# Designed miniproteins, single chains, part 77

Each design is a single chain, and the fold is of that chain. pLDDT is the mean over its residues in the fold that is shown.

## One batch from the design tools (miniprotein)

Design m2834
Fold by ESMFold2-Fast:
Structure m2834 (fold): chain A 69 residues (1-69)
Amino acid sequence: SAEEYFELGKKLFEEGRYEEAAEYYEKAIELDPEYGEAWYNLGLVLARLGRLAEAAEYLEKARELGYVP
């Protein structure tokens, strides 16, 4: 499920495995494009990878979906 991919992404993020975390967050949003928290966490991971323009776009998407931490 989208939630299972999201939880795997979180675990990888906590382990510092940012590229793999991004892949699982992307899988979560493929299954649930309205998963605001997954868009937000993907944005955070992309920022850690130095992909700042993409990070900004995905953080904006999370906000549009109503996810404001």
Scores: mean pLDDT 89

Design m2835
Fold by ESMFold2-Fast:
Structure m2835 (fold): chain A 68 residues (1-68)
Amino acid sequence: SEFEKLLEEYKLQLAKALAEQLAKKLGATSYEVRRIDEDTFEAIFEADGKRYRLTIDFKTQSYTLEEL
């Protein structure tokens, strides 16, 4: 449905906004957000020679930030 498409777009926009704020906090100059499934998004950051993975889960309303 059109509503489901809008909801999917909204989740992606929210995931990108969260990733952008965390990237700025970490001092990362670039990041990319990818949809993993309906409720899960991933972003990879590079900052100060370290790589970080952000996992955002809309089903549990949580996120995890891990150093790779």
Scores: mean pLDDT 82

Design m2836
Fold by ESMFold2-Fast:
Structure m2836 (fold): chain A 71 residues (1-71)
Amino acid sequence: MSAEARELTARGLELLNQRRYEEAVEAFRRALEIDPSNEDAAKALAMALNELGRVDEAQAVGREVRARYPL
């Protein structure tokens, strides 16, 4: 994972802790644009979207994660 993707993921998590969910979503989306395989960013994105009530978008992210990381 690139340092930029890691930094954006860390920033998004900090924004989640501050309840700044819309800004957290943006940070996680940018992290995933750089590293689409970042499972932590994808899971955190789904969590932030659920907190915003954007359930359909959260479900779409969850399906993408499950497709990429099958058990």
Scores: mean pLDDT 78

Design m2837
Fold by ESMFold2-Fast:
Structure m2837 (fold): chain A 59 residues (1-59)
Amino acid sequence: MVKTVEVTVTVPKDTPDEKAIELAIKRAEEIAGAPVKVTGVGIIDGATTRTVSVLAEAE
């Protein structure tokens, strides 16, 4: 049974996309306790921060 994990992280606006997504994936793997396959990514840019959401499947 595939377990879907949704993780949202908030980072400073000057954080590169690569690092922001990496942090979200790391959090998803911590929650799942296993490697995850990313199925969706959303980024919402604010004035001083950015919110990154990752949808992932634990295998």
Scores: mean pLDDT 79

Design m2838
Fold by ESMFold2-Fast:
Structure m2838 (fold): chain A 66 residues (1-66)
Amino acid sequence: MNEEKAKEIAEEALKEAEKLEKEGKTDDARQVLELATQAAVSYLSGDEKRAEEAEKKLKEKIEEAK
């Protein structure tokens, strides 16, 4: 369900980006938001393959930036 996935990704990415910005990791915060936008837009457009690839990169970036 593309809209629910897009919303979940956006909400989680906003929380993680806020934490990263508070830690001074501004570039990591921007990358998290960019990947989340790519995933959300891909889910909304029905490009499931691109959405899954972007979501995977988003999760990897969040873990790497912690």
Scores: mean pLDDT 80

Design m2839
Fold by ESMFold2-Fast:
Structure m2839 (fold): chain A 70 residues (1-70)
Amino acid sequence: DEAVRRSEASIARVEELAKEVDSENAKILRDVLRADGEKLKEIMEKYGINSTDELGLMSNKAIEEIRAAL
């Protein structure tokens, strides 16, 4: 399951980054990563994001903006 494997890898990355950000922002990242594939793809294209790993590196403001768009 490529989607499951990819999601788990991205979540592990987000959990590592959660040590640097608020738990609330870590939850937002997880929600975005687990969102409907079409919606997530649309948002990634809008913000010029090429991979889910980049979501974990975004600023708190950008993450909140992406979540609001979901």
Scores: mean pLDDT 58

Design m2840
Fold by ESMFold2-Fast:
Structure m2840 (fold): chain A 59 residues (1-59)
Amino acid sequence: GKIARALVPYPATDPNHLALRPGEEVEILEEVDDNFVKVRSLSTGETGIVPKSTLEVIE
């Protein structure tokens, strides 16, 4: 999938969401809706949902 980088921290309070730190890189797996994507962390291998607005696509 496409590679993206977190622009801002995302603390994720929902169990289906993934917490992000600024500069963390993720692979976009699928779009959930217009506002959210399912991603995989490249550092941990964990998957979860994050807001599209937190990410910058780099590859």
Scores: mean pLDDT 82

Design m2841
Fold by ESMFold2-Fast:
Structure m2841 (fold): chain A 80 residues (1-80)
Amino acid sequence: SQEELLAKIEKELDALFSQARAAVAARDFAALQQLLQEMQAVMDEAAATLPWDVVQRLMAKVQARLAELAAEAEAVLAAA
């Protein structure tokens, strides 16, 4: 179902964001770039498989989390 697919995508994104935060904390920006590419692939699958309104809500949540991740990365770089 669409609900099961959305839940699966949200779980995959949660795992990728957790890994991305760990990469930022470790100053592993090469790993961060790979994880951001994997997130993009998950979002591309979501856009191909889910209704437009569901994708728009998901994209808004992902954009907010990416902004938080970017702020965390900037803070880690500034604390060198």
Scores: mean pLDDT 87

Design m2842
Fold by ESMFold2-Fast:
Structure m2842 (fold): chain A 55 residues (1-55)
Amino acid sequence: MEEVEKAVERVKKLLDYYGIPYNDEEIEKIVREAIEKGFSLDAAVTYAIHKILKK
């Protein structure tokens, strides 16, 4: 739980810095799925950013 929350916060900060719009619930879902797959916190952040940017 705490790792998901930290990764979500990191993703939001990066998206805000680049001015990219996002949905909080969608970010949490993507990050949670990445962590469940065994991704590290940094890898989960990168995965979520890539998924959002390809949208």
Scores: mean pLDDT 78

Design m2844
Fold by ESMFold2-Fast:
Structure m2844 (fold): chain A 96 residues (1-96)
Amino acid sequence: MEELKRKAAVYFAAGAILDAQASLLSGPEAARTWLEAGRLYIEAGKLYKEAGDKENAIESYKHAIEAFERALQLDPDNVEARKLYEEAKKMLKELE
């Protein structure tokens, strides 16, 4: 379980770095960076959930949702971002 939590923390940190970088960018580059941040947060959430760390899994999915919302604000036609956004919302709902 500890190795899963450590891996989750690394994914979360990577997502947070891209999250911060996206805030300094604009247009398509920012949208792609937000999308990648969201994916990293999703992986962190899954790993935290597998480790039994519901609290950090919830926090990770919340960050993923926010990242995908920002990506969709910049690129509303991005089908992948919309699918990942809905997936993250479902994952969050399952954890309460």
Scores: mean pLDDT 89

Design m2845
Fold by ESMFold2-Fast:
Structure m2845 (fold): chain A 62 residues (1-62)
Amino acid sequence: MYKVTVTLAPGTTPEQVAAARQAAMDALETNKDKSVEERQKAVENALADVPGVTGVRVEEVP
């Protein structure tokens, strides 16, 4: 399982939050067989185009 922590700017809308979550999930699914570093890069790239996202961290949990 993966844990994704997304840091959002003040004033981020519910639509932007939903878009960020969907993009992160899609990036993780597409890269599920990759290393944690590659998955973090993929999620960061996917979220770079979402307004209001200021940071992302991907962690693998048992």
Scores: mean pLDDT 75

Design m2846
Fold by ESMFold2-Fast:
Structure m2846 (fold): chain A 93 residues (1-93)
Amino acid sequence: MAEETKEKLEEYIKKNEELLKILEENKENVTNEEVYEKLTKLLKENIEKAKELLKELEKAVKEGDEEKVKELVEEAKKFLEEAEKQLREVVGP
């Protein structure tokens, strides 16, 4: 469970950092500045939170704190679900 959650957080970070880079490189071609600002802010905040969760989860696993690992896995799953929902709300269906 912890290893799978770590992999999902790492994939989320990598994918969203790549998306953020593409958005920033194409800023001059943006047709909707409000959507661009909302997306870049959301991506930056969520990447930072995902990195914090990954770091805390790695620490808890290393320390053998099974209770904290379980708590962080649940928090990470809720975070990933909410992050996807927030992205859909900004971009639209």
Scores: mean pLDDT 80

Design m2848
Fold by ESMFold2-Fast:
Structure m2848 (fold): chain A 67 residues (1-67)
Amino acid sequence: SEAQALLAKADELEAEGKKLIEEGRKLMDEGVESGDIKLLNRGIGLILRGIGLIFEAELLKEKAKKL
């Protein structure tokens, strides 16, 4: 069903978003330890991207509930 397809896509986006947040946090830690501002900025960028994917997943879950 369309609802099942949306939920499957939401699960994919949520998993990818969580992975990006974890990787971003790791880059931020490395940037702090090394004093590398570029690594800090890259880490922040990954975290923001991950948050965006989790939000998109939540919207897809809500859309699926209305079908």
Scores: mean pLDDT 89

Design m2849
Fold by ESMFold2-Fast:
Structure m2849 (fold): chain A 61 residues (1-61)
Amino acid sequence: MLDKEIDVALGRIYVALGKLFASKGELEEAIEYYRKAAEIFRKAGDEELAEEAERLVKELE
C-alpha cells in the first residue's frame, strides 16, 4: 500500500507533465495530466492540491 506522501509526489509529477505539454501547446494532453494529478491528490486526501490541479484544467478549457 502506497503512503500518502508518495501519492502526493506522483500527483506533482503529473502536474509537471501537464505543464510541459501546455508549454508545447498540447493542451489536450496537458488537461489529461492535470486530471490525473487531481485524482491522485484526492486519493491522497489532499483536497487543496486536488482543487489546484482542477483549476489548471479549467484554465486550459
Scores: mean pLDDT 82

Design m2850
Fold by ESMFold2-Fast:
Structure m2850 (fold): chain A 83 residues (1-83)
Amino acid sequence: LEKEITEGVIHIALSVLAVVSRKEGDEELAELAEEALRAIEEKDYDKAIELLEKLAELLKKKGDEEGAKLAERVKEKVEELKK
């Protein structure tokens, strides 16, 4: 149950980030969020963590501190799923 809830929260967070990024015209951020979500769905947590690190770095570079914090929190949750 805890893993399912964690996966659900991650899915919602990354889906929202992807939709918002596309709406703002940031295709690179949207693609990266979608790719991270796919890696999580495929249970490739190592790839998901790497993609989430890139996503957080890109968000910081673009000045989206709140988005970067969200990506870091999602990464922490994916690390919990890997255990």
Scores: mean pLDDT 78

Design m2851
Fold by ESMFold2-Fast:
Structure m2851 (fold): chain A 61 residues (1-61)
Amino acid sequence: MREELEKEIKEAMLTMAATVAALEYNVPEALDKAVEAALKNLEKPFEEQRKIIEEVVKEAK
């Protein structure tokens, strides 16, 4: 129950972070790939997932 709620909140936060990063780097088409990469690594800390998001967005530029 609590674990599922924390996962949903984390997914929402990662989606928001991916959206912001994609807009800041002006590559909105990378958003889906960034979110997918972060969700694949849900076991990692949020800071590492955010780094994965930024790397995916930068590579798509």
Scores: mean pLDDT 72

Design m2852
Fold by ESMFold2-Fast:
Structure m2852 (fold): chain A 113 residues (1-113)
Amino acid sequence: SVETEGDRRLADILRAQLAADGITVTDAQLRELRDLYGEARRAILEGDVARLRELAERFRRMGLDDAAAVLDLVAQALQRPPDDPNAAAALSTFNDPSLSFSQRKARMEALLA
């Protein structure tokens, strides 16, 4: 598939979020992370909890433990009742591009406790 401007913008956002946590990745790792993040967003839209947990394990194998934890927390939020305001707030936190993965992890853990 052809790389889009949106794909490049997502990669730049992900690079900045990782850099905020003190994490440096190669261009090849960043491309893989972008593609996996795209798959994660699709899994969220489909309610595919099993796929989210598989993607979390792949992030963990890349050494991205906070990003992996965030995907596990998204899976937990999706398994809550649809009227749970803490689950809705956790999913909103996942979609906040101003927050690093460590910041999203901490906030989502507090909301889902």
Scores: mean pLDDT 83

Design m2853
Fold by ESMFold2-Fast:
Formats: structure tokens, C-alpha cells, sequence
Structure m2853 (fold): chain A 62 residues (1-62)
């Protein structure tokens, strides 16, 4: 996802503050705006991507 790309390329604290907002917004959009149909077919992929983003977030905010 775009959020994953931004999290991977952003490695500074200034970038992280922007990524945190964008990641949360993207996750919410993925889960609320059209993801009912999307998750019925690709639920495991969405869940895996969400966990991947959260893992990146956790590494930076330890």
C-alpha cells in the first residue's frame, strides 16, 4: 500500500510524524470505505498489511 511505501522510505522523526497520521487514516479508509466487499475476497491480505504497518510503527516508536 502507499502507507507501507511511505513508512519504509520514511526513516526520520519528522517524516514519522506525517506517516503516523497517514498510516492511521489509510488503515481507517481501508476498513471503512469499501473494504467490506474487499475484505470478503482479500481479508487476509488486508490484515497482513495492517500488521506490517503496525510493526514498522512499533519499531520506530519503541
Amino acid sequence: TMAELRAEYGNGFNTMRKINGNVNRTINKMTTKGTIKYMNKRGPIINKKVKHIMNIYNKINK
Scores: mean pLDDT 55

Design m2854
Fold by ESMFold2-Fast:
Structure m2854 (fold): chain A 56 residues (1-56)
Amino acid sequence: MNESISSLIEKAREAKDAGDNLEAEIQLGVAAIAAAVNKNTDALDEVLELEEEVKE
């Protein structure tokens, strides 16, 4: 995984754990764009799974 994308996903997890769903969604959105640009399907799949968890 690209280190920058991994860092964004980690920040999203931290925001979710802190109860900051808005920050989590923002970080996940940025991570999704970065993953798509880098054609990193594994990272994109991880972002989509976390986004589903945040919405529940």
Scores: mean pLDDT 76

Design m2856
Fold by ESMFold2-Fast:
Structure m2856 (fold): chain A 61 residues (1-61)
Amino acid sequence: SLALFTPEQVRGLLLYAQGQFFFNKGDYEKAIELYEKAIEYDPSMRELAEENIKKAKEALE
């Protein structure tokens, strides 16, 4: 692909992917931390990351 990503967008995507990994393992606290960091690096991920943060928080209750 010839699409150019900023370093911040790449970091956000990698942090989101790590969050998904921990979410799938049932480590919801680490998943939330990683999703929040993903939003910090790439705010365009907020909607997607916050949906998964909500699901992780519900799984912890």
Scores: mean pLDDT 84

Design m2857
Fold by ESMFold2-Fast:
Structure m2857 (fold): chain A 79 residues (1-79)
Amino acid sequence: MAPLSPEELAALVAAARALIEEARELFRRGGPENERRAVLLLTAAAIIVTGALAGNPDSAEARAVREEVRRAMRELEAA
């Protein structure tokens, strides 16, 4: 894949983090509908991060967000 510009990479990292934060908020509120929405948001964040890393595999920020997605998914699966 073509590498992203630093601005594009930062925008995708920010977008993924926003989705993770919204998913965590929904997960904290609880209930099957909020949990379903949280999974969809984390899935979207995972797709964004995968795209960012495909263009910029050495990005520490993108790798950090990937680990945030993985952690959030594990927390959701444990509930």
Scores: mean pLDDT 82

Design m2858
Fold by ESMFold2-Fast:
Structure m2858 (fold): chain A 62 residues (1-62)
Amino acid sequence: MVEQAIKALKENVKLMVEQGYDREFLEKAIKVAANALREKGVPEEQVKKIEKEALETLDKLL
């Protein structure tokens, strides 16, 4: 379910920001996660929504 993937990715981004990881590392990690979802057959529209939500979360935290 897309909602669970978005929630998990947002929680991971928040934890990594708290641990001191920088924006460049986190942007790369988000892109890797998006590519993994594509390989699992998640529709492109859903992958783009997940990636957008994760990047917006990162922008709000940093």
Scores: mean pLDDT 78

Design m2859
Fold by ESMFold2-Fast:
Structure m2859 (fold): chain A 60 residues (1-60)
Amino acid sequence: SSRALSQREIAERVGLSVGNVSAILRSKRSFAEISEELGVPREKIRRTVELAVASVTGLV
């Protein structure tokens, strides 16, 4: 069980829907492409990815 922060917890911290967080974390696209597709600012996408990575690496 190497489970990162739940998508709900990330959504709460970034101010996005769980669906948007799920889409961001599943996407293999650049932040620019995700921003255009979801209508979400790059800053929120970056923060979503950073929180997921930090959780997995145990930094936060």
Scores: mean pLDDT 74

Design m2860
Fold by ESMFold2-Fast:
Structure m2860 (fold): chain A 88 residues (1-88)
Amino acid sequence: SNKEKAEELLKRAEELIAQLDEISVQMKRYETEYKKNKSEETFQKLVDLGVQQIALATELAVIENEIKKLGDKETYERFKKLREEHLA
């Protein structure tokens, strides 16, 4: 069923969104620390977090496109709300 496939994709999206939200929190913390200390170690942590963010955001974009292709409006609406609540 397209709905069952969409639900599986939504579950993966929930995992990715939670990871992206955590990365956003960590990036804000390390940006604050970097402004204060100008540490190379802190800068490298920001770079690593940025690379992880790009990879996870890319996977999330693929999943969004797959959910849209399945045509289940209810699951796509839940996806959009979840993204807005955690990544806005």
Scores: mean pLDDT 87

Design m2861
Fold by ESMFold2-Fast:
Structure m2861 (fold): chain A 64 residues (1-64)
Amino acid sequence: SDAERAREALRRAAEAGDAAGVAAGSHELQKLGAITPEAARRAIEAAARGDAEGAAKYSLEGLV
């Protein structure tokens, strides 16, 4: 599914320390309704600070 592909891309970005990639994955998951808007916002804010690991954590904790 699109959500599974987005989750996998987000995990790989986090493993690589790619904060921009985690932000992109979080945006995609929010568009698909796979995470809460609150989780997406927190993840994107963490990614903006360069915190790929924290951003991924927020997105994965917000999965519906």
Scores: mean pLDDT 85

Design m2862
Fold by ESMFold2-Fast:
Structure m2862 (fold): chain A 57 residues (1-57)
Amino acid sequence: SMEEARERLIEAVLAAAEKVGKAPLSEEQRQALEDNAEEYARALLPRAEADRLLGGL
């Protein structure tokens, strides 16, 4: 479903952000990533993964 696709996109973005930062995300950082998940997916994920997750929306 679109809802499940959105959840998977957000989880992938959050995981990528934590990996890049090598630290747990603050609540403020998490909110920003969730609110802009499509933009951050393009920035943080491998192109093929970003295209797959965004295509599921």
Scores: mean pLDDT 81

Design m2863
Fold by ESMFold2-Fast:
Structure m2863 (fold): chain A 76 residues (1-76)
Amino acid sequence: SSLEELLEEIKKLLEESLKYLEKGDFKKAEELRKKALEKIEYLLSSAAVPEEVIKELEELLKKYEEKKEEILKKLA
């Protein structure tokens, strides 16, 4: 389904962003994060987004921020 495909794309972009963050490439990490957010905005602008999909997106973003904080603390 198009929703499942978009969710997988968002997940991959966020995972790739974290990998670049670990490498110290902050510009590339931010570009990938922004692309993920653009896809999330597009998905949420759709006429019907199931509540479970919204919750999955919220969990993905929460896990992204938690992992980002852990990586940044290790680089400090």
Scores: mean pLDDT 83

Design m2864
Fold by ESMFold2-Fast:
Structure m2864 (fold): chain A 58 residues (1-58)
Amino acid sequence: EDELIDRFFELLGKLQQALKNKDEEEVARIKKEIEEILAKLSPEKQAVMRKWLDRVLK
């Protein structure tokens, strides 16, 4: 799970960059990869990671 969390934060950084570039296709692709990682985490860790994702998106 630690490796999945590390990958999650790497994707968050890429998501922020894609959002700044207004690259809607890349944003959608990264969001899908993030959701796939979240699905592999425990429900507790998934809830925490979704809060981080929401902070980046809003």
Scores: mean pLDDT 80

Design m2865
Fold by ESMFold2-Fast:
Structure m2865 (fold): chain A 56 residues (1-56)
Amino acid sequence: MSEVERLVKQAAEALARGDWDEARRLLDQAKEVGRKAGIPDDEVVDLAGDAGGAAL
């Protein structure tokens, strides 16, 4: 599993418990890691939606 997928899962878990600030921080980190790996921001957001079933 990629670093981006791990961070996205953690963000989804934070959202599930109502910790919106933590979820936002984890998503921002996932986007940064994704950019370094050549993954565009929209791909990271799509992964987050798939993992958590929520709009981000």
Scores: mean pLDDT 72

Design m2866
Fold by ESMFold2-Fast:
Structure m2866 (fold): chain A 72 residues (1-72)
Amino acid sequence: SAEEIAQAVVDTVLSTHNITKITEANKESAVHLLKGLLSLVSDPEARELAKELFLSRVEESLKEEVRKELDE
């Protein structure tokens, strides 16, 4: 399902960096990997769900910045 693909994408980013949350220290590398993984996902619903799920793991002060980065 789209939810399963989205969860797998986000879990891969978090586990690759050995992190539970996206902070200023890991934001650049985590966003880079997420964008790479999203380029391999053909389902637009899964891509949007993965972005929202990823944002739920981002530090509150960075959410707006990361959202803009993911949209472009």
Scores: mean pLDDT 85

Design m2867
Fold by ESMFold2-Fast:
Structure m2867 (fold): chain A 55 residues (1-55)
Amino acid sequence: DAEKLAKQGQGGIEAGRALKSEKGEEAGRMAYEAGLNGDIEKAKEYLKKASDAVG
């Protein structure tokens, strides 16, 4: 569901900021936008990138 993916993207932005990961924050923002637009596949892709950047 797109709404949960958007919320997870927002969490990625927060994690990126906390960890000073510019790539993580950017990927989280992209996931958030994709989730808001209902693009589930794109949101999942960017969530994975955000997770990889901060983990």
Scores: mean pLDDT 75

Design m2868
Fold by ESMFold2-Fast:
Structure m2868 (fold): chain A 61 residues (1-61)
Amino acid sequence: SKELVDKIVEEFRKRLEEAGVDPQEVARIVSELLDKYGDKLTDEERDEFFRRLAEIVQELR
């Protein structure tokens, strides 16, 4: 659902802001979130998740 994607993206943003924006932290947080929520996402929702993650990483740099 859109609400689930929004929740995961917001959790990613919060965790990345706390950890600092570096490639290792991005990879770790993405892996943990996909382990927790990945099975609940459609292919379209996964694509949206990765698109919004890329925007956040660019925004915080």
Scores: mean pLDDT 81

Design m2869
Fold by ESMFold2-Fast:
Structure m2869 (fold): chain A 95 residues (1-95)
Amino acid sequence: MSESRLEAEILDALGRIAYSVGMPDLAIELFKKALELTPESDTRMRADIYDGLGKAYYALGKYEEARRWYERALALDPSNQEAQANLAKVKKALE
């Protein structure tokens, strides 16, 4: 549904804002709602949401969850250099 796509974009944007103002728990809730509204065929939007989830979980010190979300983001968008760098930081934190 195309309307659900716009709602997902708004929720993703709100999730990024919540993360940027130091509200990672709210960011995770908003990103998960965006993901539920995003079809599996929308790989670009899913990659963006997965990257956002990785960042929010990392901010909470939930490094194993952050690793899984960054790996999912990179599976859809291997060229995301920021996600590659953040995944490396997460893996180091898990050592």
Scores: mean pLDDT 86

Design m2870
Fold by ESMFold2-Fast:
Structure m2870 (fold): chain A 63 residues (1-63)
Amino acid sequence: MEELEKKAEELQREALRAALEGDAERARAYFDELLKVMKELGVSDEELERKRANFEAALPALV
């Protein structure tokens, strides 16, 4: 669990970094990995879909 939480934090930072660098494709790839880790941590499919929607909505303002 500890290792997965740390991996999730790293993936979140990498996704944000990619978005700020203007690389929407790379940002989405890191965010997809983040969602996979969060699902393994027990986050519900409904919450994962909400997080994805929020990320996609924010992405045009970041890239």
Scores: mean pLDDT 79

Design m2871
Fold by ESMFold2-Fast:
Structure m2871 (fold): chain A 61 residues (1-61)
Amino acid sequence: SELKKELLRLIGEILRLIGEIEDARRRKKEGDPSAEKELKELEKKLEELKKKLRELEKKLE
């Protein structure tokens, strides 16, 4: 179904974003001055995707 395809795409996007967050955290520990700003932006995007995931979960019930 289209909803299941959308759910899988969203899960894939969240997993990719988690990987980017871990990379940014590593770079921040290594002293990269750009990493702190990038990390904040990535964490904000993750929260937005989590909200979309909850909305899709409600539609699948």
Scores: mean pLDDT 83

Design m2872
Fold by ESMFold2-Fast:
Structure m2872 (fold): chain A 77 residues (1-77)
Amino acid sequence: GSMQAMKLVDQASEYLRQGDREKARKLAEQAAKLLGDEGAATAVRTAMRHALSLEDPERAAEVLRSGAEGAIRNKEA
């Protein structure tokens, strides 16, 4: 559910911080698929696309976390 998707986003953010963009993208896509909601999934994918456009690993990680967290929290009852 949403908690598991958020854990995957957290892991993707850690890989972005380490410079592993390929693994980060894979984990973000898994999070999007787990959400089951197209709006939240699209938000995670958009945040990841934005993060990958940034050269600063710390800023990239923060962009992914912030964008995804907002969308995922909105899916909690």
Scores: mean pLDDT 79

